# Designs tried in a protein design run: designed miniproteins, single chains, continued (4). Part 82

Each design is a single chain, and the fold is of that chain. pLDDT is the mean over its residues in the fold that is shown.

## One batch from the design tools (miniprotein)

Design m15013
Fold by ESMFold2-Fast:
Formats: sequence, structure tokens, C-alpha cells
Structure m15013 (fold): chain A 58 residues (1-58)
Amino acid sequence: SLPEFTTTGVLRPTPEARAAIRTFQAAFDLPVDGVADDRVVAMLGRLSFGPDGRLTRE
């Protein structure tokens, strides 16, 4: 399958989720392209998302 399809299927494919991915990528010095790979998913496992799909870190 295409990487875009796989990435979208791994994370929730909402506009809010894509914005959260870009914010996450910027915060952790990753390429800011809104595409989540396995590394991004693994790191997201340490964080939680708010009800609007944005990253929340306590």
C-alpha cells in the first residue's frame, strides 16, 4: 500500500489529527510534513490527545 494510506490508517485521519502531527513534529525536531510514520506513532504513545485532536502534555 501507499505510505500515505498506511500513515493515515495508523493515526486518526482528521484535520485536527494532522494539525497535531505537525505540531508534534515541530516540537520534536522531525520533518514537519503532517505524515506520521512508525517513529511518530511510537512517540505519540507517550502523549495524549485532547478532545480537539491536539496534543496535550502534562
Scores: mean pLDDT 57

Design m15015
Fold by ESMFold2-Fast:
Structure m15015 (fold): chain A 70 residues (1-70)
Amino acid sequence: SILEEFKKKVKEISELVEQGKLEEAIKKAEETIKWLEEKLKEEKDPREKEIIEIQILLLKDFLKALKKQL
């Protein structure tokens, strides 16, 4: 599911942050946002669209926080 893939990608980003690989974490977060935006375009169920939109907003906020650490 999109939710399970999202959770996996967030875990990968968190692991990069823990390793001090901030530039790689930022790149992975940006790639994940693009992936979610593509999934949002393909999604037909309005409830699933809302979930994806929330995930995009949360990840954009996290990305902003990561960029402040550079």
Scores: mean pLDDT 85

Design m15016
Fold by ESMFold2-Fast:
Structure m15016 (fold): chain A 58 residues (1-58)
Amino acid sequence: SGLVGAAEKAVDLIEKYAREHSLEEAIRNGELAAQSFAELDPEAGKLVRERIEKLRAE
């Protein structure tokens, strides 16, 4: 998939932001990223969604 690698990098940055700054803001940005990726590449969107769900559970 053309966007899965970009999605992985985006989630890595969001996870770092959650750790260093704000979990709440990181989750909000993750929700927006999941939506944007899903519109272009459903597989990439699913990857972002699943990782944000795991982040929310921590």
Scores: mean pLDDT 84

Design m15017
Fold by ESMFold2-Fast:
Structure m15017 (fold): chain A 57 residues (1-57)
Amino acid sequence: MLARATAPVPKTSEDELELRPGDLVEVLEEVDENYVLARNLKTGEIGLVPKSYLEPV
């Protein structure tokens, strides 16, 4: 599933993905109610992203 970052996502730990507004990600797995595991399509990095910062495309 593809999604787009709607706001800046800061990297607060090594397990998290840093995103800028408009970055496209591939959602790999829903980890819990608040977080997904996603790949940044631009960098290839994989990490946790809060679901509230993502919009489905």
Scores: mean pLDDT 81

Design m15018
Fold by ESMFold2-Fast:
Formats: C-alpha cells, structure tokens, sequence
Structure m15018 (fold): chain A 72 residues (1-72)
C-alpha cells in the first residue's frame, strides 16, 4: 500500500541519516524522504491516484537507497 511505502521511505531515510559517513549525504537523504512523502500526500489530497503516489514514493526510495549504499 501507499502507507507501507511511506513507512519504508521514512525508515530508510532515518537509516541513511544515522549511518551516513557524510553529513551532506545524510541531509540529502532526509530531504528526499520528506519531499517524497509530502509530494505523495499532496497528490492524494488533490485527488490524484494511489498509483501515481506510489511511483513518487518508489522514486524517492531509489534515491535514498542509492545514497545509503554510497555513504554508509
């Protein structure tokens, strides 16, 4: 569900912040995670589809996971 993906994004973002060896990368991960969640929530609030919201969250997850792999 969208809610499960939001939880995964938030969890992964927290892990990227916690374990990042680079403070800038950790900050970037936090902004990407918050931005993805906010964008998905705003889209759903404005009558957008759950499919589009999932795509936004999945794209943010890919970016956060990339940062986690490079800087942890």
Amino acid sequence: SVEELKEELLRTGKEAIKYSKNATAGAAAALIAIGGITQADLLLKNGGSEEEARRIIEESLKQVKDLLKKYT
Scores: mean pLDDT 81

Design m15019
Fold by ESMFold2-Fast:
Structure m15019 (fold): chain A 73 residues (1-73)
Amino acid sequence: PLALPPPLTPEQRIEAARNLLETAKKDYESGDFDNAKLHAEAALRFADGVPADNPEAQEIKREAEELLKEIEK
């Protein structure tokens, strides 16, 4: 079996997701839609491991989904 790193805490996942979302927004503002999509999808992936009743994780998912919708136009 391959050695896996220890799982991230919910707080670490939220922080990583927020940082990725901010990077995605900057990419979008600069016209780098490919990187904006990649970073927004990564933000969703990190937030996905957080319980659905967490309002911060829900907000990150909402913002990332909205950004992805704008990119896909």
Scores: mean pLDDT 79

Design m15020
Fold by ESMFold2-Fast:
Structure m15020 (fold): chain A 72 residues (1-72)
Amino acid sequence: DPVEEARRLVLEAQEALRAGDYERAAELAQRAKELAMKALEDPSRILEAIGLTISAIGLQVEAGMKLGRPMK
């Protein structure tokens, strides 16, 4: 289930950010975003997919800022 996998990756990205592993947090957030966006095609999961996509983007931005990388 892409929604459940995206949720797991969001949690893992949050833990990586707390641990100071910003590279891993950025990678996990990117994967979570891709899975959450894929889940937007399922009308029964669309609200969860939107929430997870927003969370993943926020984590990706935060990790990018911590790394000093240009935001995409």
Scores: mean pLDDT 80

Design m15021
Fold by ESMFold2-Fast:
Structure m15021 (fold): chain A 74 residues (1-74)
Amino acid sequence: SIDDVVEELAPLEDPASPVTVSLSIGADGKYVVAVTDRATRTASVKSFDSLEEAKEYARKVMEEKGGARVVDLS
């Protein structure tokens, strides 16, 4: 579940980060990863057919940014 993914991403979580990674489920049942960066004022959204792909993308973003705040919107 998305709750399990949030728990698995906890080691990369930084609540002080300007980057927020939000996990949700779209109307079509796809898993949605939204990334917002307050420092650069940018936002991006990507949809995945599987929870594992969404988790891996979120992990990659968090690693590249040096940590992020994670939010479950499911």
Scores: mean pLDDT 82

Design m15022
Fold by ESMFold2-Fast:
Structure m15022 (fold): chain A 86 residues (1-86)
Amino acid sequence: EEKERLLERFRDLIRELVKLKKEAQAGNTEADIEIGGKLFEIARLLMRYLDLPVAEAFGVASEIINAPTEEEQLRLLEKVIEEKEK
């Protein structure tokens, strides 16, 4: 149940991130600050759920945040989960 809850939280964070990136592109500078907060939240979830080292977790979180679309962000997350559970 905790793993399922963490996966749902990952997906929610990615959806929030996509909305924030659109708001930042529209000139909302507050959204850029919130995007920074999402980086830390995603990294912490990767460390907790997938047991990734700190540097690797932040690297993956940064890659997800810099991905241009929600589809690509979710694909990157799914790839990391698959590789860890393999």
Scores: mean pLDDT 75

Design m15023
Fold by ESMFold2-Fast:
Structure m15023 (fold): chain A 112 residues (1-112)
Amino acid sequence: SVDVARQFDEDLLTNKQIEELNAQIDAQLKEFNKLYNELKKLSQELDGGDKEIEDEKAEIDAQLEQLRAEAAALSKEDKHAALQKVQEMLDLIKKQTEKVLKKIEELKEKKK
């Protein structure tokens, strides 16, 4: 158990962590979207495009929107749970960025 003043201070620290993670999410999303566009262009040049790439992007965008909505809802009730959802968003974007990079490398090898 914590008193009201301690809870307020903990919420302020958690809010700063969420703000820092959101800045990292914005940077990672910018990189992810750049790489996704490169992947889409490379796929179009080699195979005339791949609907699976576009469908996967749509699923990722939907998952990120869901996690963002859940984090926003939790931010009013449980700041630590909101922080965990924001961390899940960052982890998802990083994982998908690695997958896109790997797919770009595979398509570049196919082009050789």
Scores: mean pLDDT 80

Design m15024
Fold by ESMFold2-Fast:
Structure m15024 (fold): chain A 78 residues (1-78)
Amino acid sequence: AEEYEKKGKEYEKQGNYKKAGDYYEKAGEIYEKQGNLDKAIEYYLKAAEMYKKAGNMEKALEAEVKAGLLRIIQAVNK
């Protein structure tokens, strides 16, 4: 997860928002598989922000939906 976070930050600094979004989404997927829902939500939302900056509204919406579903799962388990 940490390696994909680093790559996401590097591409974000370069202004390559599409690749930044792709790597932040991969980080979110790994945190989700690890059961770290807080980090998964954080990185899916970062991915959505990057996709919006890239003009890819479809991928931005997909990432926001993933984050929203994980928030519902957290609420049910509390």
Scores: mean pLDDT 82

Design m15025
Fold by ESMFold2-Fast:
Structure m15025 (fold): chain A 92 residues (1-92)
Amino acid sequence: SKSNVQDLLNLLVSLAEEGYTIEAKAEGGTLTITIKGLTVIQQVALSLALMGLGLEGLDVEVKIEGDTLTIKVGGLTEKEAKDLAQKLNSVS
């Protein structure tokens, strides 16, 4: 739902304000968010926070590779994905 997307956006903006480096890319109805430079403790904390958001109704994939966390959000319109990517890149 739209509320779940807003909860995700609020979490990611909060992380950027805490000094995390966030990159966002929109491709069609898919938003790909990359957070780099995370410690193992930060990766665990973020994974728990993402599970706590209850992203039901969204096609959400979370992947951890080294110090990088990648979040893919599908099921968005092209405009929604693009607008979210612009907002996230503006705060990183």
Scores: mean pLDDT 74

Design m15026
Fold by ESMFold2-Fast:
Parts: structure tokens; sequence; C-alpha cells
Structure m15026 (fold): chain A 66 residues (1-66)
């Protein structure tokens, strides 16, 4: 379920000091867009302005939540 994935991303990123509140919001929007449009998650995260390290962390959380 998309809501479960978004909740897990928000909770785990909120505990990660490398992510600001704005970057967490950016990550959530990118994850939602990737899930809705069936596009590669990492590419959407990078296009949204996240670093490669941040994109990798978000992708790991999404994979664990699926």
Amino acid sequence: MKEKILKEVKEKLSKDKRFSEEQIETALKAVKKALENNVPLKEELLKAGLSEEQAKRVAEIVEEAI
C-alpha cells in the first residue's frame, strides 16, 4: 500500500540527521510520483535534488517497506 511506504519513509528519514524537514518532504513527493507513475525511484529522487547518498537511503527504505 502506498500509504504504508510513505509512512515508513517519513518515520525513518525523520530519525536521519542527514535529512532536513524540506528534504524529507522532497523525498516523499518523489516516492509518491515514482509509485503512481511506475517510474524508477532512484531517478525521481535524483531529479528532485537529493544527493546519491540520500536517494540510496530512500530507495532502501522503500524496498524494506514493500
Scores: mean pLDDT 80

Design m15027
Fold by ESMFold2-Fast:
Structure m15027 (fold): chain A 88 residues (1-88)
Amino acid sequence: SREEAIEAFNKGVEAFEKKDYEEAIKYFEKALELDPEKDSPIRLLSYVGLGLAYEKLGKKEEAIEYYKKALEIDPDNYAAIENLKKLE
């Protein structure tokens, strides 16, 4: 459900703020699984969160993949554009 997706996303953000990037990834992935809607704001933000978390773990290829997925939903997403530019 949307509410469960939002809850999972918020737990991902909390884990990211605590610098538990592996836990953040698990929750952002869970948010994507729980969100049935294509091109949703939660899906967009979860892709950005996954990109940021993988970047923090030094997983450049995974980070690039998720920033590109975010840009498929919103081509003007500033965070995805700026971080992808830095990695390429």
Scores: mean pLDDT 87

Design m15028
Fold by ESMFold2-Fast:
Structure m15028 (fold): chain A 88 residues (1-88)
Amino acid sequence: SPADIYLQQGIDTFRQTGRYMRDRDSDSAMNSIRQSVDIRQQMVSNGGDQSVVDTMSRAIVQSTTYIRQRDFDGGVRTINRGIGTIQS
């Protein structure tokens, strides 16, 4: 379904965000988070699972805070937990 495509895109974008945070690239990490916001909105529009949408929302908000604080370790931990929760 379209929701399944956006789910996979969300996971892939979170993984990319984690890579940028490990590289301490705050600008690329923030651009990746903005892409995650759009993907989450596409999931909502296509009837995606509410528990997944809620997990993405929490991960986006928390990761944005950590990136702004330049706490990249906190950001990576947050994104990895989000991915883990989405996958099962």
Scores: mean pLDDT 88

Design m15029
Fold by ESMFold2-Fast:
Structure m15029 (fold): chain A 55 residues (1-55)
Amino acid sequence: SMLQDIALEASTLTPEQQKELAKLIGEYVRAVSAGDLKAAEEALKRAQELIEKAK
């Protein structure tokens, strides 16, 4: 599943990639709280791309 894949890959990321992922997740949470769904989708998409590139 997508969530399992994200959790597994997060554990294999470099410290720099983990920091970037945490930043993107923070941006996603802030965007959702502000009602900015487009910014939320962009942050989530970038997080997925970072994880996929790390494979």
Scores: mean pLDDT 76

Design m15030
Fold by ESMFold2-Fast:
Structure m15030 (fold): chain A 56 residues (1-56)
Amino acid sequence: TEPVVPEELSVEEQAAALAERGRALGVPQELIDAFEAAKSRKQLAEAAQAFHDWLR
């Protein structure tokens, strides 16, 4: 871990990380598919919100 400038991951990398986390938590495949389909930060944010709502 490098504590010098916060590096923003690409949308694809963030989507992949969320999908992996979701699989580990037993999230439905439909939600995982939404993560993997994210092509923009807006779509990624929508997928992350759906994941957060599922956790509640």
Scores: mean pLDDT 72

Design m15031
Fold by ESMFold2-Fast:
Structure m15031 (fold): chain A 111 residues (1-111)
Amino acid sequence: AVEEKLRLYAELVRIAREIIQSTDPEKILELMDKAIELAEKLGLPQSLIDRLRTAKELLRQHPEDPEAIRAAQGAAGDLMRLAVRGIVEHAPQVELSDELKAAVEEAKRAL
């Protein structure tokens, strides 16, 4: 369903934003697990999912490495860009709830 996909894209943008804004490796790891699950459900490119998995494993092995955190944030940034495109592309096809309208506007401001 288009509305269901739009909700998943909006959730993915929120999760990706939290990863980008966080420096807590434990929090980032939890958020990356959720982001990977949602990306799989949305059928996002396997190359992006593989990058997310690689960045997650690097951070899990080296949680105190600032470069591991930056790699995770970079992957989340790419994820956010794709999720925002998904929202913009699907939004005109559905009647948006107030929560989804807010998520679309927030996503547009994040870019």
Scores: mean pLDDT 80

Design m15032
Fold by ESMFold2-Fast:
Structure m15032 (fold): chain A 69 residues (1-69)
Amino acid sequence: SSMEMEKKRTDLGNEASKLIGEAKKYMDDAKKKAGESSPEEGKKLLEDAKKKVGDLTGRANDLIKEANS
């Protein structure tokens, strides 16, 4: 049973890592697009990206908390 619990914790940790990776890639892509856009459009892209990144990292943190419970 401890090995089964360890696998569940590992799976949750892997899912959290994927979400964190998606968040980083999303922000990197948004920064690139912002650099290629007007200042006004770039600011909006970064603000939208910050909200998306916040959602993804929040979900990842919830999974990490579950894995450590």
Scores: mean pLDDT 85

Design m15033
Fold by ESMFold2-Fast:
Structure m15033 (fold): chain A 96 residues (1-96)
Amino acid sequence: MTIPVSREELVAMARAAIEALKEAKRYKFELGDERKAAVYATAAGILAAALVIADPAAEPIAELIAEAVKALNEGDEKKLEEKLKEAERRVEELEA
């Protein structure tokens, strides 16, 4: 594909997806707001799809975000936290 997405842009998109998932987690598990949680989780999923299109190197991060969205939908807060931490570590590795 003809327009390269920069590493800085990939990191920014991945961090935006992680922050959206952190808000989704807060709304679902702390505030009990399922609708707001779904809005933020959907935003994270869209960003994950964009990451895969942007660069195949971001695919492991996108997969972790998708797994985190699944854990949120299943009500598995512990698995969601584990996947968020793994995604954050992968973003740090990509930024290095």
Scores: mean pLDDT 84

Design m15034
Fold by ESMFold2-Fast:
Structure m15034 (fold): chain A 65 residues (1-65)
Amino acid sequence: SEATKYLTKAGGYLSEGDYEKAVEYAEKAVEAAREGLEKGEDMSQELRSAEGMLERAKRELEKSK
């Protein structure tokens, strides 16, 4: 799914220390998962994972300032 692709990219950027891109792709993952839920897809697990990734990426970005 699109949410899974964005989540994978967010995790990759987070591992590389590119926290700005990690936040960008985690936000895209959240949006894609919410879109899937609106269309009747079971995206609850993907949404939870994406929101967790976004929170982690934001924390790391703030620490890097």
Scores: mean pLDDT 83

Design m15035
Fold by ESMFold2-Fast:
Structure m15035 (fold): chain A 58 residues (1-58)
Amino acid sequence: GPVYRAVAPLPRTGPEDLAFRPGDLLEVLEELPGGRVLARNLATGEEGYVPRSYLEEV
């Protein structure tokens, strides 16, 4: 899917939330209702949920 850059660290609110650092490149796997995406962190290979507002276009 399309690749975005993380602009802020995600405070983990649940076990399904993706861990990332500002500047990490995240591949969007699925767009979800409510402004969330399922994404993969390209540095770690981990998958999880991210609010779309934490991502910027590269």
Scores: mean pLDDT 78

Design m15036
Fold by ESMFold2-Fast:
Structure m15036 (fold): chain A 75 residues (1-75)
Amino acid sequence: SEAEELAEKARELIRKAREYIEQGNMEEARKLVLEARKLAEEAIRIAVDNNASPELLRQLSELAGEIREEEKRLE
C-alpha cells in the first residue's frame, strides 16, 4: 500500500539519520529526520483514511515514536 511504501522510506531515512548522528553530522541528520517525519505523517493520513489494519496503525505509531526519539537527540 502507499502508506506502507511511505513508512518504509521513512524508516530508511531514520536509519541514515542515525548514521549521520554517530558521525557527528547533525545538519544532515536533521534534514533526514524532517523528511522522515513528513513521510510518516503522510503514511498515517493515508492509513487512517483507508481504514488500515490495526497492525499497520501500530507499526506507524512505533515509527512516529522512533522519529520523535531522533528529534530529541538533535535538540
Scores: mean pLDDT 87

Design m15037
Fold by ESMFold2-Fast:
Structure m15037 (fold): chain A 73 residues (1-73)
Amino acid sequence: VEERALEAAKAHNKGIKAMEAGDYETAVEYYRKALEAAGDGQPLTVLRNLAEAYRKLGKEEEAQRLEDQIKAA
């Protein structure tokens, strides 16, 4: 359980660095990996960051789905 949380955190941090670099496609990839590693926990911060990355890519439908998920939590 702790190891999965650590892997999720590492992937999330890589996603943040990709966002800072303007590499939104790579950020989406790492945020998705973070959610997979977190499993059912699906941390809201990662979901918000993923939604922002999708918006930066013009993928508004994917961003809206994540925002709906966040509001439901």
Scores: mean pLDDT 79

Design m15038
Fold by ESMFold2-Fast:
Structure m15038 (fold): chain A 81 residues (1-81)
Amino acid sequence: SIEDLFNEMVKEHPEFFARHPKLKEEMGEAIKNYEKGKLSPENMITFFENVEAIASSVMSPEEYASFKKYIDKMKELIKSS
């Protein structure tokens, strides 16, 4: 599930989410709202693209590649729904 991928991403990148606690909260809320049909697939994809922009600006290329893999998997689940 998208929530399972989010939880694994948080576990793999604990320092990033410790530095961005509001982003962690907003991501969890966005996923819940999407699953309840309160957030469109288009808005969810846009939200993930904004998260990628933040991550790419502060992470090393190697750390970002790992992070992006989780985001890409979540985006694919949304597109396949």
Scores: mean pLDDT 84

Design m15039
Fold by ESMFold2-Fast:
Structure m15039 (fold): chain A 65 residues (1-65)
Amino acid sequence: MEEVKERARELMAKIIEQFLALNKPALAAELAKRGVELIRASTSADQLEEGVRAFEAEARALLAA
């Protein structure tokens, strides 16, 4: 569990950094809040990995909008 949570934080942090690099700090802050909530709410590795995939998809959609 801890190893999967650490990997999830790293992946989400990279996405958040992309928003900061694109000068979208408000979206970066909102994604950071959602990322913390996702890790806190996840009770299994599979659930966390699925949540991270959804997080990535939402972030990509926001970048394309």
Scores: mean pLDDT 79

Design m15040
Fold by ESMFold2-Fast:
Structure m15040 (fold): chain A 67 residues (1-67)
Amino acid sequence: EAEKAVEIGKLYYEEGDYEKAKAAYEKAIELDPKYAEAWENLAEVLEKLGKTKEAEEYRAKAEALKA
């Protein structure tokens, strides 16, 4: 379930495993592409991984889904 994938991603993020957190958030988006929180969390992980342009694009996607 998308919510469970986000929960798993948050656990990896807290452990500092940003690559596993990214994979979990990507799974959440695959399960529910309209899940704004998953896009927001993925953007945060991408920023931690140094992918700032991609993070900005995904933050914009999350904001569009909240509107």
Scores: mean pLDDT 83

Design m15041
Fold by ESMFold2-Fast:
Structure m15041 (fold): chain A 90 residues (1-90)
Amino acid sequence: PPLPTPEQLEKARELADKAAKEMSERTGHEVKIEVRARDGVLEVVIKVTGPPLTQEERDALGRIAAKLYEELKKLMPDVPVRLLAEEHAE
């Protein structure tokens, strides 16, 4: 499968940063999204820090993540995209 180009990876990071900002604004939690290319796959790691997410917040984050996935697939349809979520509850 084709690997992400440097330009596609840069645009993917811009889309991820926008999604992370929207997620942070929507939930009041610190959300960071890391984008990396590993083993021919674009890995998108959504990191949420703070108190445990409510179901409503999880649903909202899921909708934003789904939109990000669709935008990434439009940007690089031939590259596998893997979304991962990490929660650091305190």
Scores: mean pLDDT 80

Design m15042
Fold by ESMFold2-Fast:
Structure m15042 (fold): chain A 75 residues (1-75)
Amino acid sequence: PAPPELVFDGPADPAQLSEDERRELLRKVAEQLAELIKSTPLTDEQVDALIDGIAAQLGVPREEVRKLLEEALKK
């Protein structure tokens, strides 16, 4: 199965975002990804691909995306 495409709730250009706006967007994206994982179980490869895409799009480290995803999954 193909990995699902993640939708961002904000501006597409991370260079236009303040640090606080990037963190808020990343938190929202992590919550959306956690909801997707809860409704549709994904393989490790699919989750890693989505994290890579988010990290590249927002200009943040993969580790930061993973930590926020883990936090969202616990709720």
Scores: mean pLDDT 70

Design m15043
Fold by ESMFold2-Fast:
Structure m15043 (fold): chain A 74 residues (1-74)
Amino acid sequence: SLTELTEEEIEKLKKEYKEQMEKLKKYLAENYDKELAEKLLELAEEIAENALNRIPDTEALRKRAEEINAELEA
C-alpha cells in the first residue's frame, strides 16, 4: 500500500524520479529551443522536488496511483 511506504521504498522512488527527470531533460532538449527547454526543466525540477518532499504525505501518491490505475483499466 502507498500509505505504508518504508524508508527503503522512499529511496527507490527518489531514484526513479531522477531517472524520469533525465528522460524529461532529453525530451525537452530535442523538442524545444534552449531557453524554453531550460525554463521548462527548472519548473519540472521544482515540481519534482516538491513531490519528493511530500513523500511522507502518502495521500498525494495514492491519488496519483489511482489516476494511473484508472487510465490503465480504461
Scores: mean pLDDT 66

Design m15044
Fold by ESMFold2-Fast:
Structure m15044 (fold): chain A 58 residues (1-58)
Amino acid sequence: EAEELLRKKKLEEAIKVLKERIKKDPKDAEAYKLLGELYIILRKFEEAEEYFEKAKKL
């Protein structure tokens, strides 16, 4: 449980970093794809799909 909570906290921090990258460079298709992958790991499939679609439009 403690290891799972730590892992999820690290994933949330990675998501925050990628969202900051997108704020500075909205054309960063790699950041959108990575966000989609991280949201899949968190089982937030709707958010993951939205980020993959944004990457596809770039």
Scores: mean pLDDT 80

Design m15045
Fold by ESMFold2-Fast:
Structure m15045 (fold): chain A 55 residues (1-55)
Amino acid sequence: DKEYKLILKEIETLFPDLSKEQKEELAKKRLEAIKADTEEAFKKWKEYVKKVKAE
């Protein structure tokens, strides 16, 4: 999935300190939010990013 690989690379650039598992999870959540194309999914993804970055 080309979209997933691009998103994962973006996540690696923005959050270099995250673990591989955290980066992959963020990339999957981001891709899901984009495909859903809803405000609710986007807000949920932002909250997830905040939690992951804090851990």
Scores: mean pLDDT 75

Design m15046
Fold by ESMFold2-Fast:
Structure m15046 (fold): chain A 115 residues (1-115)
Amino acid sequence: KTVLTESGGGTFPEGGSVTLSEKASSDFEKFDAVAWYRQAPGKELQFLAKIFRDGSVEYGEEAKGRWTISMDLAAKTSYLVMRNLKKEDTATYYAALMVGDLVVVRGEGVQVTVV
């Protein structure tokens, strides 16, 4: 069973930056992509970014132009670099491993609070 461990959450100032990381217990080569999502209280799960094994990337509207996704295959770790934080970025952030369009593994999430 693959487990995802997210880290880098906490409380940050508006206009600040944070890097979230996710470490997988299994090699990323078993999966097609790593994705990041968020969920704010009372809102639906929102897609933020996805990186494929070949390094190609896709961004959701809220992340596009502001944030960067990357991965380190040897370290089994993905990163979401979040710059220019807004109060609306306050949410629980989740990493996920994908096969095709299906989320097959999801982490438990990390809280980011922007003050």
Scores: mean pLDDT 83

Design m15047
Fold by ESMFold2-Fast:
Structure m15047 (fold): chain A 60 residues (1-60)
Amino acid sequence: METFEVELPDILSAIGLALRLIGDFPDVEVKVEGNRVTVTSRGDKETIEALRRELEEAGK
């Protein structure tokens, strides 16, 4: 299990990212607090690595 936190420029961006992550990763729990998105993955190492890469790209 791994938890990631990412902060977006606004609330709509945070909600958009959360919805995309829920759609792309079946083994994740996503929490949105303002412009901050907290993602917890219960997947294997490959899923966690893919999730980390997705969050890194979202932050660019």
Scores: mean pLDDT 78

Design m15048
Fold by ESMFold2-Fast:
Structure m15048 (fold): chain A 82 residues (1-82)
Amino acid sequence: DLEEAKKKLEEAIAKDPENAQALISLALTLAKLGKTEEAREYLKRAEALAGEDNPAVLLAKAEIAEAEGDLEKAKELREKAL
C-alpha cells in the first residue's frame, strides 16, 4: 500500500532527516501517488546527500518525469541509471 509506505517513510525521515535511502524511497512513493511537487522536494534533499548520478536518484527522477507525462525524459533517466 503506497499510503502505508509513505507513512512509514515519513516516520523514518522524522527520526533521521539525512537518511538518503528513505528520502529517495519517499520521493518515489510520492511520484507514484501523483504528488510530483512533494516528490521533487524530497528528491532534491536525497540528491544533495547521495549525488545526482546515484542510480536510485536517477530512477526516482524518471518516475517523477513519467508521472508528469514526460516519457522521453523518463526514458533518458532510466538509461543513465543502468
Scores: mean pLDDT 84

Design m15049
Fold by ESMFold2-Fast:
Structure m15049 (fold): chain A 64 residues (1-64)
Amino acid sequence: SMKSKKNKILSLIGQILRLIGDILDLELKMKKGEISKKEADDKIKKLEQQINTLLEQMKLIDNE
C-alpha cells in the first residue's frame, strides 16, 4: 500500500540521518585529536557504504 511504502521510506531516511550523525561525530573526534585521520577515514567509509545500501533500498521501494 502507499502508506506502507511511505513508512518504509521514512524509516530508511531515519537510518540515513543517524549514520550522518555518526559521520559528523567521527569528524569532530578527528578534529579534537581523539582519533587519527586514517581511523576516522576508514570508519566514515564504512558508514558511507551503509548509507549507499539504504539509498539503493529506497530506490527499489520507489520503483515499486
Scores: mean pLDDT 86

